Designed miniproteins, single chains, continued (5). Designs and how they scored, part 48

Each design is a single chain, and the fold is of that chain. pLDDT is the mean over its residues in the fold that is shown.

## One batch from the design tools (miniprotein)

Design m17762
Fold by ESMFold2-Fast:
Structure m17762 (fold): chain A 90 residues (1-90)
Amino acid sequence: MAEEAAAEMAALPGATPRTVEAARLLAEGYEAFEAGDYERAIELALEAARLAVDDPRLAAVALGLAAEAYKKMGDEERAEELFAEGRRLA
């Protein structure tokens, strides 16, 4: 069960839960986006979405950040694809 897996992860010495790491990467991605570093924002957001396998809402937020960064770079097709994937997970 997911709750049992989360409890086991919290019991591991020095282990960081994947959702906590995803949230950290997403925060760094937002900082990169605000700084205008859209390529870094995309890399961090996509890694956060990959790690957020047990949190579809967090994964959707991360995909949304990547989509906004692609849109800022003029890649509207990739932005639409990521927005659609994020809406599917939400």
Scores: mean pLDDT 76

Design m17763
Fold by ESMFold2-Fast:
Structure m17763 (fold): chain A 74 residues (1-74)
Amino acid sequence: AISEVAAALINGIQSGVLPKETLTKIYTAVLKEKGAKDVANEIKIQLKAKYGTEITADPNDPKAVAEELVAKYV
């Protein structure tokens, strides 16, 4: 399910298993894909609920959103 994919990506960030550069590339790809926007939105919801922080980057710039996600939550 979308929530399970989002949780797996968040766990990858928080565990430090993947480098920040790799995580940024993965998130950028997810945010660009048709249908993957639901996964990206679920990630944002879960991170906001857990940490109370918001993504402020331009939603039309997948790279900027990905960089902000990695910067704030890694």
Scores: mean pLDDT 66

Design m17764
Fold by ESMFold2-Fast:
Structure m17764 (fold): chain A 60 residues (1-60)
Amino acid sequence: SEEEEKLRKKLLEIQKKIIELREEYDKAVENGDEEKAKKLEEEIKKLEKEAEELQEKLLS
């Protein structure tokens, strides 16, 4: 369905952003930037939750 296609596109966009943020997180950890690493970890967790909710909706 068109709704399913839109949800899949959103999921892919979120997954791409998670990958980018994880790369930034690794760099922040390498540089000893604990404050930036913590902020990135929180943002990643939020996006992972959104991805999980979208995935559950696609399976329903």
Scores: mean pLDDT 87

Design m17765
Fold by ESMFold2-Fast:
Structure m17765 (fold): chain A 69 residues (1-69)
Amino acid sequence: AEAERERNLAITFADEGLTPEQRRAVELHLEAVELMRKYGTPEQAAKAAKERGLPRVAAIFEGHAETLA
């Protein structure tokens, strides 16, 4: 499954000595990708991210940020 594959990638990167901040950034990126695939448009994905309390993910879809801090 796609969600499982993305979570496995995040775990793999963590095992490669990523810091907790870097792991969090990867996790937020995977969440953004999942929302985009689920809702199919950046506009809908941004709305869903805001409803989930993920303003940084929503900002990606709205073009306000390229990097999650």
Scores: mean pLDDT 62

Design m17766
Fold by ESMFold2-Fast:
Structure m17766 (fold): chain A 60 residues (1-60)
Amino acid sequence: MREERAYERAFELALEQLRLGESKELAFDRAYIAALMEGLSEEEARRVAKRALEEAEAEL
């Protein structure tokens, strides 16, 4: 489903930003925009981005 694709892309971008040493705020913003681009609503994209950031931080 589109939410799975949005999560995958958001996670990838959040993890990339964190590995580059960028702030959690920038990582969240990149994940949020990615989720919006996959067609999620603002509310859905925020939830996906938050989850993606939490999981990306756990992978560091």
Scores: mean pLDDT 83

Design m17767
Fold by ESMFold2-Fast:
Formats: structure tokens, sequence, C-alpha cells
Structure m17767 (fold): chain A 66 residues (1-66)
């Protein structure tokens, strides 16, 4: 898979997790996911591989809070 496409898929998944956590009233999980989403998006234009790692880590941290 193209690294850019992989990053887009992970960022999209992280955004969905953030929205779902907020809708469920899990503010802690929503905050963690939103922070990771902001960091991954900021890195997307400069370092797509780091964006992928940040997004993956964010998803893992949210899973530990759910």
Amino acid sequence: MDKELEAEALITGLAAVAAASRAAGNEEAAEVAEKALREAMALFESDVERAIEVARKGIEEVKKLD
C-alpha cells in the first residue's frame, strides 16, 4: 500500500474512533484520540511515516481506555 494511502486510512479510522468516543460520553478516550489525530495530521505533510506511527499509537491508547 502507498504510505500516503495507509496514513489516510489510519487517520480516517482515528477520526471515527474520536467521534464515537465523544458520542459515547467517554471524554478521556475522545481527548486521547483527538490529540493523536491532530499530531498525525500535522505530520502528514512533512513525514507521512511518522504520521502513520502516531495514528497507530493513538488507536492503541484509546483501546486501552475503552
Scores: mean pLDDT 81

Design m17768
Fold by ESMFold2-Fast:
Structure m17768 (fold): chain A 68 residues (1-68)
Amino acid sequence: SMMDEKKELEEEIAKLKEEAATLTDPRSKAIVQALIDAAKQALAEGNLEEAKRLIEKAKEVLEKARAA
């Protein structure tokens, strides 16, 4: 259901916030936090597809920051 999908995305956002907090590079941290905030806004507006896209982008930035 849409409610179950929304909850799953909320849980992914919470995990990304915790992981972003562990980043030492302030630029990468700021970018990931901005993407997380945008994903939260999209989710609040009921735009699940946009929220998923922003979550995926946040994961990409986070992964690159950790590999640097």
Scores: mean pLDDT 84

Design m17769
Fold by ESMFold2-Fast:
Structure m17769 (fold): chain A 60 residues (1-60)
Amino acid sequence: SGLGEEGSAIVIEEGGKRIVIGHRNSIPAAVLGAGRLSDAPFVAVDLDTGEITGISAEEA
């Protein structure tokens, strides 16, 4: 949590990697490379690789 000035996000550890998950407006542009996903309300950012993934509400 505490990724920036707008809102908050959660940090999870998955298979030895650290992933930040939050609403697209809660994750600062510095983490997202100024590219917030337009097709997903939530995003996951892999802190080790910088990979950004959109999260759908129906993705189970």
Scores: mean pLDDT 58

Design m17770
Fold by ESMFold2-Fast:
Structure m17770 (fold): chain A 72 residues (1-72)
Amino acid sequence: MIPREDLIEELRRDLELEKDERGRRALEEMIRLVEEGNLEEARRKAAEYQIELARELNLEDALARLEAALAA
């Protein structure tokens, strides 16, 4: 099974738990990129948001999941 589907489900769970609208938008963008098969671009966006907004968003977990998917 392609890790992409499992990654999308995990990101959707993160989105459901995220209360900040800015964080929700970042997660929605990453989900769309993963759905399109653009895992590298999704990882770049996650890293960019993590650098700038890490304290306010749960993007660290999303970045780790993207790295795991890219390794598989």
Scores: mean pLDDT 67

Design m17771
Fold by ESMFold2-Fast:
Structure m17771 (fold): chain A 58 residues (1-58)
Amino acid sequence: SLEEEIRRLLASGKSLQEIAKELVARYPDEVGTIAALVARLSGRPVKEVAQLFIEAAK
């Protein structure tokens, strides 16, 4: 599942910026959903994670 993939990426020791770039590359049409899941699973503010994903999509 997408949630399990995100959990594994978070456990890998990669930075949130690296995770955002990888996820945007794989799921360009689902960026908003993925950013919300990453925020929830990492315990980071949604606005902060959403901004990282916006920057990663450039």
Scores: mean pLDDT 81

Design m17772
Fold by ESMFold2-Fast:
Structure m17772 (fold): chain A 60 residues (1-60)
Amino acid sequence: REELERVLQEAQKAIDNFDKEGLEKAIERLRKLKEQSTDPELQERIDAAIRAVEAELKKL
């Protein structure tokens, strides 16, 4: 889904800028996107993205 790709791009920019708040917002957006999704494959991709963003947030 296009929204997932946009959120991942925003998360990458936040990582590059050491923007902890940006990463927290990305996680929140991913959680909302998962709640709105009816596609199990998309939900799995969103869960993987949340875990990846949380791992980056832990490094900050």
Scores: mean pLDDT 77

Design m17773
Fold by ESMFold2-Fast:
Structure m17773 (fold): chain A 89 residues (1-89)
Amino acid sequence: EELKKKIEEMRKKIRDGAQRVGDLAAEGTRAAFTKGPEEGEKLRAQVDALRDELVAEAEKYGPWLARYAQVESDHAAAKARRRALEELA
C-alpha cells in the first residue's frame, strides 16, 4: 500500500513536470517570434535543463520502482501459473 502510494505520487510529479516543460517550450516559441530566435533558443536550453533535472529527480525513485516492478512481476507470474493449472484441469 505505501509503495503504491509512493508510485502514484511520483507519477503525479512527473506528469506535473512534463506539463511545466510543455508550457515553457510554448513560451520559448512565443519569445522567438516576439524577441527573435536567440531569445527562443535560450528558453529552449532552459527547457532542456529542466528536463534533465526532472529525470534526475525521478531517478531517485529508482529503488522504489525496481521494488514495485519486482513485486508486480512475482505476483503476475504466480497468477499466470495458477491460471495455466486451471486451464489444464
Scores: mean pLDDT 66

Design m17776
Fold by ESMFold2-Fast:
Structure m17776 (fold): chain A 75 residues (1-75)
Amino acid sequence: MRQRVFDIIKQAMLEEGMAPDVATAAAENLVAQLERDGRLADTSDEEARELGIRAARVVKNGQAERDRQRQLALL
């Protein structure tokens, strides 16, 4: 299950034009978050693909930089 969701998210990110190393790191982070929230089992293949596409677009638009700064401020 986890591997399947990870693969779908990563594939969607790659199709959106993300570099393989960035896509791998971003996909693992998303899967880990879904697992922590107990939502991994409820994540369908369609939802995983939509998450991957949305995350890739956010990363491309630089919005992830603001999220990183907020996470650093919480440490």
Scores: mean pLDDT 75

Design m17777
Fold by ESMFold2-Fast:
Structure m17777 (fold): chain A 96 residues (1-96)
Amino acid sequence: MSAVELFNRAEKLFKEGRYEEALPLFEEALKLFEEELGPDHALVADALFNLGKVLAKLGRLEEAKPLFERALAIYEKELGPEHPRVLEVKEELEKL
């Protein structure tokens, strides 16, 4: 399964509230995106952000925080600090 296929499947599971099933698929997608695109690519940030959201839903807030912080750093660099995606990550961090 490609990284994009894993990511899309994980997003569907997340939207269905199936967080424990979404978790390993986002972890695999993150690993493959980092291997294929490098650690600072926007798709890596997408995988980090969604993995953080899954962990937050599972009550694993201490594990979610560094993932949101890393996603934020990548998005700010790639998209700029005022981009809606950056603001969305900041909102998730404020809720922790």
Scores: mean pLDDT 88

Design m17778
Fold by ESMFold2-Fast:
Order: sequence, then structure tokens, then C-alpha cells
Structure m17778 (fold): chain A 68 residues (1-68)
Amino acid sequence: DRVRELGERGDPASVPYLAAQLGDPDLEVRVEAARALGRIGEPAVPALRGALSDPDPRVREAAREALE
């Protein structure tokens, strides 16, 4: 999976792509995107703050854990 692979690489250049995945209609894609952004760290913080307002609690929890 590209989302997971990009997160595991930790490449900041992947942040715009992963941030776009936070808007995916598939819940599992949004959860994976939040986790992937968490692995990248500081450059992903603005995108992760947006994910804290996701309608699904699983996405919000993934973003919260990523920001700790």
C-alpha cells in the first residue's frame, strides 16, 4: 500500500499526497494516512491537526496518537 509505504519511508515530500488521503471516502485510507503522517513527524503536524476534526473517531484517535 502506497500510503503505508510513504509513511514508513518518513519522507517529508510525501506530506501533500498523504494530506490528500485524509479526505478519502474510505475510512481505512484516512486512518492509514493519519498514521503515515505521524511517522513523518513535524512537517505533517498541520495536516494531522485537520484530521482531529474527522467525523470518524478512529481517524481522530490516529491523529491524536500521531501528535503525541
Scores: mean pLDDT 80

Design m17779
Fold by ESMFold2-Fast:
Structure m17779 (fold): chain A 62 residues (1-62)
Amino acid sequence: DDVFAQISRLAREAMRAIEEGDKERAREYIEKLEELANDPSASPLARALARKEVEILREMLE
């Protein structure tokens, strides 16, 4: 999988964890997305997408 597929998969897993009430598991996936958002080997677009997903998911956790 490319980095975009990885971001999509991690965001989906984080969403599922939030829906199941597993906040700790959700935070683990959000942390992995945060790592991708700060990965200098990833494209600027991929980093921006990962960062946006982190923002949305953290809002959902409140």
Scores: mean pLDDT 84

Design m17780
Fold by ESMFold2-Fast:
Structure m17780 (fold): chain A 58 residues (1-58)
Amino acid sequence: AEPEGLPLGVRGDASTTPEQVAERVRENALKAGLSPEEADRIAQAARDSHTGADELAA
């Protein structure tokens, strides 16, 4: 509980679970006509990018 400083964190995007983001990205990629492998890799990368920063330090 520290209200110091400006809200730098994207609470809107932070509220969204990485699973939902991955599903959306994958669905959009598949809808665009991309291969399932590419869609999966892109979704995985997007998901990892969101939480990769935390795991990198952990």
Scores: mean pLDDT 62

Design m17781
Fold by ESMFold2-Fast:
Structure m17781 (fold): chain A 63 residues (1-63)
Amino acid sequence: MGMRLYYTGLAYNKLKELGLSDEEARKLAFEIADEFVKKRGTISQEEFDKLVEEKAKEALEKR
């Protein structure tokens, strides 16, 4: 519930810092946070940040 919104915000801010547009950042942040919450945080915070960076790179390549 509240965790999804929290992690969506964290991913969104990180994606914006990596240079993604607001629209792209929102889409990826939602998907990352949803998957993270479903796995009950089996991914560490460091791995979470790395995953966000990898997803950002993939999105930038599609441009």
Scores: mean pLDDT 73

Design m17782
Fold by ESMFold2-Fast:
Structure m17782 (fold): chain A 64 residues (1-64)
Amino acid sequence: MMTPEQSKEAGDLLQQGLAALDKGDYQTAIALFQKALDIAKEAGDEVAAQYAQLALQYAQEKAK
């Protein structure tokens, strides 16, 4: 079961990563999405983990 703390942290990191993408700060977005992915995986939240993986892949592609 995902704790309220883990749910909030993963969500906050995803939102911060999206904001970094909007600003063109791809390195910050990559770091934030990586952290969100790790937390989602530890929490067993496959939906959040898949979203974080896709966002991370997109940010990495933009950083090339």
Scores: mean pLDDT 78

Design m17783
Fold by ESMFold2-Fast:
Structure m17783 (fold): chain A 71 residues (1-71)
Amino acid sequence: KKAEEYYEKAQRFKELGDAAHARGDVETARELYRKAAEYFRKSAQAALDNGDVEKAKEFERLAREYEQRAA
């Protein structure tokens, strides 16, 4: 449940970041991608707490991707 809630928040920040990027608001997009990465990391930790190592790895990869986009 917690992993799903954090994942949904991460996806919403990702969508907002994509929208900001599309309209040329690069700085706003970076901040939103940073928030997306934060929630993907929280989702990964919740997946680990639930014993789901493979989901945790996938969510950690997503967190790294959006941290890179935020740079």
Scores: mean pLDDT 85

Design m17784
Fold by ESMFold2-Fast:
Structure m17784 (fold): chain A 88 residues (1-88)
Amino acid sequence: MEQKEAAIEAARKVADEIAEEVERKYNTGVGSAVRLENERLVEKMAKEAGNVSVEEFEKQMRKESEETAERVAKATAEQDRRVAELAR
């Protein structure tokens, strides 16, 4: 029980960190969307986490959040390229 609660809390911290990083880079409401998605992910994992260690839960959240951050970074680079192309 205590372990499960600690795992959920650790996952929330990782998710919040990623959401703040995205918000810092993109400045407009994107962090809110990422936070909503992460909140749902944490709730889903909490329901499915019958006997999951804090470390395993944290690792899963890190992986999901890092994948989200990478997708956002790639999307921004693509957008910047399109803007540069249009400026020609």
Scores: mean pLDDT 65

Design m17785
Fold by ESMFold2-Fast:
Structure m17785 (fold): chain A 76 residues (1-76)
Amino acid sequence: DEEQIKLLEELLKKDPNDLRLWSMLGVLYLNLKEYDKAIEAFEKALELAKKENDEAGIKSLENMLKAVEEEKKKAE
Protein backbone atom coordinates (compact mmCIF):
# COMPACT_ATOMS: atom_id res chain seq x y z
CA ASP A 1 0.00 0.00 0.00
CA GLU A 2 1.52 3.29 -1.21
CA GLU A 3 -0.18 5.25 1.59
CA GLN A 4 1.33 2.97 4.27
CA ILE A 5 4.82 3.39 2.77
CA LYS A 6 4.42 7.19 2.78
CA LEU A 7 3.32 7.14 6.44
CA LEU A 8 6.25 4.92 7.47
CA GLU A 9 8.72 7.14 5.58
CA GLU A 10 7.35 10.25 7.36
CA LEU A 11 7.62 8.49 10.75
CA LEU A 12 11.20 7.40 9.93
CA LYS A 13 12.16 11.01 9.06
CA LYS A 14 11.08 11.88 12.62
CA ASP A 15 12.74 8.80 14.23
CA PRO A 16 15.27 7.11 11.91
CA ASN A 17 16.32 4.68 14.68
CA ASP A 18 12.97 2.86 14.98
CA LEU A 19 13.84 -0.75 14.10
CA ARG A 20 10.15 -1.78 13.93
CA LEU A 21 9.33 0.91 11.34
CA TRP A 22 12.30 -0.10 9.15
CA SER A 23 11.24 -3.76 9.40
CA MET A 24 7.63 -2.86 8.47
CA LEU A 25 8.86 -0.82 5.50
CA GLY A 26 10.94 -3.82 4.36
CA VAL A 27 7.90 -6.12 4.52
CA LEU A 28 5.77 -3.65 2.53
CA TYR A 29 8.42 -3.31 -0.19
CA LEU A 30 8.80 -7.12 -0.31
CA ASN A 31 5.02 -7.46 -0.82
CA LEU A 32 5.29 -4.97 -3.71
CA LYS A 33 8.24 -6.98 -5.15
CA GLU A 34 10.49 -3.93 -4.72
CA TYR A 35 13.34 -6.20 -3.66
CA ASP A 36 16.21 -3.68 -3.60
CA LYS A 37 14.19 -1.27 -1.42
CA ALA A 38 13.14 -4.16 0.85
CA ILE A 39 16.81 -5.20 1.26
CA GLU A 40 17.79 -1.59 2.06
CA ALA A 41 15.06 -1.28 4.73
CA PHE A 42 15.92 -4.64 6.36
CA GLU A 43 19.64 -3.74 6.34
CA LYS A 44 18.78 -0.55 8.29
CA ALA A 45 16.74 -2.62 10.77
CA LEU A 46 19.65 -5.10 11.09
CA GLU A 47 22.12 -2.27 11.86
CA LEU A 48 19.81 -1.09 14.65
CA ALA A 49 19.39 -4.65 16.05
CA LYS A 50 23.20 -5.02 16.12
CA LYS A 51 23.55 -1.73 18.06
CA GLU A 52 21.07 -3.10 20.65
CA ASN A 53 22.88 -6.50 20.82
CA ASP A 54 19.52 -8.16 20.09
CA GLU A 55 20.73 -11.63 19.05
CA ALA A 56 17.22 -12.94 18.27
CA GLY A 57 16.35 -9.82 16.26
CA ILE A 58 19.64 -10.04 14.33
CA LYS A 59 18.95 -13.66 13.35
CA SER A 60 15.34 -12.88 12.34
CA LEU A 61 16.45 -9.94 10.16
CA GLU A 62 19.27 -11.98 8.59
CA ASN A 63 16.66 -14.65 7.71
CA MET A 64 14.39 -11.97 6.20
CA LEU A 65 17.28 -10.61 4.10
CA LYS A 66 18.07 -14.13 2.83
CA ALA A 67 14.38 -14.62 1.93
CA VAL A 68 14.27 -11.29 0.02
CA GLU A 69 17.50 -12.14 -1.87
CA GLU A 70 16.08 -15.57 -2.81
CA GLU A 71 12.83 -13.99 -4.09
CA LYS A 72 14.87 -11.46 -6.09
CA LYS A 73 16.88 -14.30 -7.70
CA LYS A 74 13.64 -16.12 -8.64
CA ALA A 75 12.37 -12.89 -10.27
CA GLU A 76 15.52 -12.64 -12.44
Scores: mean pLDDT 83

Design m17786
Fold by ESMFold2-Fast:
Structure m17786 (fold): chain A 87 residues (1-87)
Amino acid sequence: SEAEKRKEARRLAIEAVALEIEAIGLELELDTLPPEDAARARELLERAREHIKEAVEALDAGDLEAAREHLERAREALLEAAAIIER
């Protein structure tokens, strides 16, 4: 139903905001890392942010499937960045 689609779109929009907050938190820790680890983590954060942006654009276009795919790729990139930063 259209109501179910609107509810899912809202959930995905909230997820996009949550992932951006996570990315900001991880970015604040980059200066504590060795240069090569900081460079790799920064690349992953940039990739995550590009996917978050693409997810938001997909949501604006009403493409919930594309939004889900981009948010999943953003989560993967953030998880990899967190693994570098937290070790």
Scores: mean pLDDT 89

Design m17787
Fold by ESMFold2-Fast:
Structure m17787 (fold): chain A 80 residues (1-80)
Amino acid sequence: HMSTVEIWREIVERADKLRAFIRKNYPDVPQAIQDVAALSLALRLLSEGKEVDPNDPEVQAELKRLIKELEETRAKLLAE
């Protein structure tokens, strides 16, 4: 089973790959939303035993959905 150090490394590696992809493809999205989306998807992929492939259509679709959901939540909070 993975040690705490191994789990942390796996999370960071996945999150870094996703953050790089978001920064290039969604540069207008606030950095806080980029970071939360990257971390959320990294944790999910790790829990499923999956590697991050930013060119995978499923990964791209899920990332786009997460960003949209987070932006909609932020917009609602700011409209109050």
Scores: mean pLDDT 79

Design m17788
Fold by ESMFold2-Fast:
Order: structure tokens, then C-alpha cells, then sequence
Structure m17788 (fold): chain A 70 residues (1-70)
């Protein structure tokens, strides 16, 4: 699905240190998916990107949202 492709692109951007690009892909994946597992994976990726950029508050919020889906 498009959401799965976006999740993959987010992970690739995160590995390259392209945190802004990773965030955009993860946010799009969350918007397009109705699958709670995919949303949770994207939210964890989003939290990791924010944490890598030093935005601990946004990272905590993304982890909190992911925890609601498990």
C-alpha cells in the first residue's frame, strides 16, 4: 500500500540522518493508514526522528500516541 511505501521511505530517511524528510514520510503514513500496527510503527519512527533532532517533547508525544495502539 502507499502507507507501507511511505513507512519504508521514512525508515530510509531516518537511517541517512534526513530527519525532516523522515518526519514528513511518517506523518503521511499515519494519515493514509487505518491499520493500527502500521500507525504505531510510523509513530515510533516519528518519535525516533524527533529524539535524534533533540525535540524530546514531540518524541514523548509520538511514543504516547503509539502506546494507545498496542
Amino acid sequence: SEAEELLKKGGEALRKGDYETAIKYYEEAIKLSKDPVLKAMALVGLAEAYKAMGDEEKAKEAYREASKLF
Scores: mean pLDDT 87

Design m17789
Fold by ESMFold2-Fast:
Structure m17789 (fold): chain A 62 residues (1-62)
Amino acid sequence: MKLTVEELARMLKEAGLEPFFGATSDEELRRVAERLVKAFDKNGDGYLTEEEFEKLKEALGL
C-alpha cells in the first residue's frame, strides 16, 4: 500500500492525531503529512508505504 500526502492526512485525522501534532485545521494537518512523508519516505517517490506508516506509528508511540 502507498499513501499520498492527502491520504496520510485523512488517516491521521481519522486516528484522532491532529492534537498530537498541534494541527488545528485540515491545511495544517496536510502540512504535517507532507513533513512525515518526507521524513519516512526513504525511496524518494513521494509516497509512504504501509511498512513506513507502521514505523511512523511506532515513532509516535502508538
Scores: mean pLDDT 74

Design m17790
Fold by ESMFold2-Fast:
Structure m17790 (fold): chain A 62 residues (1-62)
Amino acid sequence: LADSPAFQEEVELSMRMISAAVEKLAAEREGDEEKKKEYQKKLDELSKESEPLRRELEELIA
């Protein structure tokens, strides 16, 4: 059972990335290039945020 803050934060981050990806797909279907770019930036930012959390989790598992 991984109830560490790092694990919880990674789960939340993953959910936010899924949400942003869904919004990007919706914007793409609507032809809204500005929204598409905005959500792509958000996804890129969330990906950068996940790197430190991944490292913390690797350390906990070891």
Scores: mean pLDDT 73

Design m17791
Fold by ESMFold2-Fast:
Structure m17791 (fold): chain A 62 residues (1-62)
Amino acid sequence: MLSEEMLGEAEISLLIMKAAVYKLAGDNEEAAKAYLEAAELAKERGDEELAKKLKELAEKLA
């Protein structure tokens, strides 16, 4: 059984993949939103370094 922490890491990874798919489709606005959602989740889990990196990726698309 996966812990809630492991499930949250998987959710962050899925949001990053979702952002990559939108970026490949040329939908930079939706890609940026997905990166921001992943950044907020990373921040809530105490991974401020990952959250900062994901926020920077979102800002590059805006």
Scores: mean pLDDT 78

Design m17792
Fold by ESMFold2-Fast:
Structure m17792 (fold): chain A 69 residues (1-69)
Amino acid sequence: KALVTITLPDDTPVEPIKELVAQFGGEVVAIDESTHTVDAAIPKEKVLDFVQAVRERFPDAQVTVSGYT
């Protein structure tokens, strides 16, 4: 699994990100409501598709992938 950290704009709910994580077979590791940050473990083979889906739905979101490379 790769760890993906998503930081959403402060007016954006985290629920849609939780749905995307589940859709891609991942697991939510941590949520920080004060910073609108979600840490998710995503299967390595799905990381690029997941990042693209997040970017498509939340173009202003900051996405960081750890351990992928």
Scores: mean pLDDT 77

Design m17793
Fold by ESMFold2-Fast:
Structure m17793 (fold): chain A 73 residues (1-73)
Amino acid sequence: SVEEEVNELIEKLKEAAEKRDWETMVKVLQKLSEIVKKHPEEVKPILEKAIEEYKDNPVVTWYLTELLKQTEK
């Protein structure tokens, strides 16, 4: 499902950020951006929930917030 794919990508983003793996972060963010463009209405509540879940991780919340802005275009 879209929800499962988005949640898997968010976990991968968190791991890549912790490892300073910028190449993986870029690839994950590109994939998330593509899903946001295809399914903005479905992805919006998933991103809002993830932002609250990861509120203590400023790097992850910053990227998720930027993706959330893309759902409102």
Scores: mean pLDDT 83

Design m17794
Fold by ESMFold2-Fast:
Formats: structure tokens, sequence, C-alpha cells
Structure m17794 (fold): chain A 64 residues (1-64)
């Protein structure tokens, strides 16, 4: 995976770990973000960043 995409995934994982109180849901969320990044690896970095942000926001809302 591109190092910049890996950094976006790490930043998203950090946000989920701090926000989602259930460790199991946080781990599942990180896996979904990694899968999304892998499926979109050929897309522009800005598009990947936006999609990751939208998924993080959705997962955080569902966990609240």
Amino acid sequence: MDARIEQLVRDAAERLAKTIKDPEKAVEGVELIRKLAEENRDAPLSEIEQKIKELVDKLVAEAA
C-alpha cells in the first residue's frame, strides 16, 4: 500500500480508537477502512481521504 494511504488509515484508526468505546467495534471499523483503502488504491489520494473520512464519520455515528 502507498505510504500516504497507510498514514490516512493510521489517522482514521487513531480516531476510531479514541471515539468508539467498544474495542471490538473499533477493530471492525479499522478493518473496513483498510478494505476501503485497498479497493480504492488506484484512486486519487484526495478521493481516498474523503471516502475514509465519510466512513469514519459513519462508524462514529453508528457507535454513539
Scores: mean pLDDT 80

Design m17795
Fold by ESMFold2-Fast:
Structure m17795 (fold): chain A 84 residues (1-84)
Amino acid sequence: FQEELDAGVARIAAAVAKTLIERDGVGPSVELIKKLLELAKRYPEVLDDAIEVFRLALQNKDKLSPEEVKTIEEGLKELEKLRA
């Protein structure tokens, strides 16, 4: 029950992050991206969605600081290791 509910919330969070990045870019969504990384570590069913969100974020590097870019790149590598 609790695990199913949490996984559902994680899937919604991934969908929201993708929408926000596509509309507003990565800057306003950095905090959500960080939380999505933690959710994907706990819920493998959202891993592919999280990877897609991180890749979209890196396509919008012009709206990010170099430190934010590094954080997202490191998170993406961690997510890709979990998928393998």
Scores: mean pLDDT 73

Design m17796
Fold by ESMFold2-Fast:
Formats: sequence, structure tokens, C-alpha cells
Structure m17796 (fold): chain A 98 residues (1-98)
Amino acid sequence: SELKRLLELLIKNLEEIKKLEEELKNSELSEEERKRLELEIEILKGVVMVGLAVMLTVLRKEGAPEELIELLEKAAEAVEKGDLDKAIEYLEKALELL
């Protein structure tokens, strides 16, 4: 389904953010490289948050199950808190409901 594809894309984007955050731990990065990675992470987090917000709006309008809505809301909260592992876990649980 299209919803499943979109959830898989959001999970992929969160995994990419994790890779970029791991790269930021490299003490050999120049100041310019660090700023570039920080900006890329911020943009990608914004894309994920917008995607979740749009998906939640559509799913609420279509009368999707409360469990699915709650998982996506918890995923968005986890992204805002920087807990990417929890965000991925919530989205993977949402995929199991589809």
C-alpha cells in the first residue's frame, strides 16, 4: 500500500539521520564539515516531521485506528526528543498494523 511505502521511507530517513549523527562524533571533522552535517540532519528531521504531520492529518480524516494514530504521534515526539531508535520502533510497530 502507499501508506506502507511512506512509512518505510520515513524509517529510511530516520536511519539516515542516525548515520549522519554518528558521523558528527568524528573528532577529525573540520568546522565547515560539522556545520554541513548539522544542517543536513536538521533538514532531514524537518522532512520527517512534516511527513508525519501530513500522514497524521490524512489518517485522522480517514478514521484510521487509534493505535496507529498513537504510534505515529509517539514517533513524532521521539524525533523531537532526538530519540531516533524509539521513533524507528514506533514506525515499525505502525507497519505491523498495516
Scores: mean pLDDT 88

Design m17797
Fold by ESMFold2-Fast:
Parts: structure tokens; C-alpha cells; sequence
Structure m17797 (fold): chain A 80 residues (1-80)
């Protein structure tokens, strides 16, 4: 579902631009999960990275660290 993942990511970008960081982070995470499920490791890693930054801006450090771990792990799969 590449089209669905892209739509969710773009919604996250729109919310992030509006300063709605908690909502943006949720959309980025959902997009990343869909990219990961489809085997698109590169776009999944990118989306988890965006989610990590948005969660950090929202004050949710625990979720930010969780998303960053996913970004790093998937980045290793892209290089393997």
C-alpha cells in the first residue's frame, strides 16, 4: 500500500508545518509502519525519523527514542 503510506506521510508533513506535532508524529508513524509492512525499508526509515523528531517536539521523548531505534534498524537493512 505505497499510495496509502505516502498519503499518511503527506498528512503528517501538513500537520508538522502547522505545529501540530503530536498529530504529525502519529501520521508519520502510521506511514512508516505501512512502508515497513510493504518491505520499503528506505521510506520506512525516513518516516520513522520524521516521527521521532515530531514526537520530540511534542515532548514525548519515549516515543521519539522508540522511533529513532526503528529508523536505525531499518537503515541497516537498506545497507545489508
Amino acid sequence: KKEEAIKLFNKGVELDRQGKYEEAADYYEKAADLFEESGDWQNAAIAYGHAARAYRKAGNQEKAEEMLKKDIELGKKVRA
Scores: mean pLDDT 84

Design m17798
Fold by ESMFold2-Fast:
Structure m17798 (fold): chain A 115 residues (1-115)
Amino acid sequence: DAAKLAEIERLAQELAASRDAEEAIRLLREATELALSLKNPDARLAALERILYAGAQAALALPDEADAERVIEATTEATYRVLSSIVDDEEAERAARVVGAAMRDSVARARAAAA
């Protein structure tokens, strides 16, 4: 698992620095698959938190609103997939909705401040 956590950190750094939605979504999906392969639920939660932070950074940095929304959708899906491996489906869906709403609010606030 240590090697997988190091690879997730590398992918998260690339994700946070990404300025291309397709690249961000690819990196996010790859990091999510690695997180799901971690045996320890606490490690999966820590990996998800790192992925969420990186996904939010990518969405905030994208100039196109539709591209930012695609990254938010992919991050919401990652949240659901990782959490559904740890908690019940209803709780995972609820958490994913909260993450999506929080990211959309953050992006909207950043765009309003830039206008």
Scores: mean pLDDT 86

Design m17799
Fold by ESMFold2-Fast:
Structure m17799 (fold): chain A 62 residues (1-62)
Amino acid sequence: SAVEKAIEKIKKNGEIVAKAVKEAFGLEYKYKVEEVDEKTVRITTEVDGVVNVSLVDAVELA
């Protein structure tokens, strides 16, 4: 499904960002990906205690 492909892409990107943030700033980057519905994915990111939440169109990412 579009959501499954979107989640795979987000996880892969999350790994890349986590490594980059650690190498550049020495900070821990955490991410969480949740299916909201068949078209929407929620991404939660945390860096140095700062939490950001984004809603993403799964179809656009797939």
Scores: mean pLDDT 80

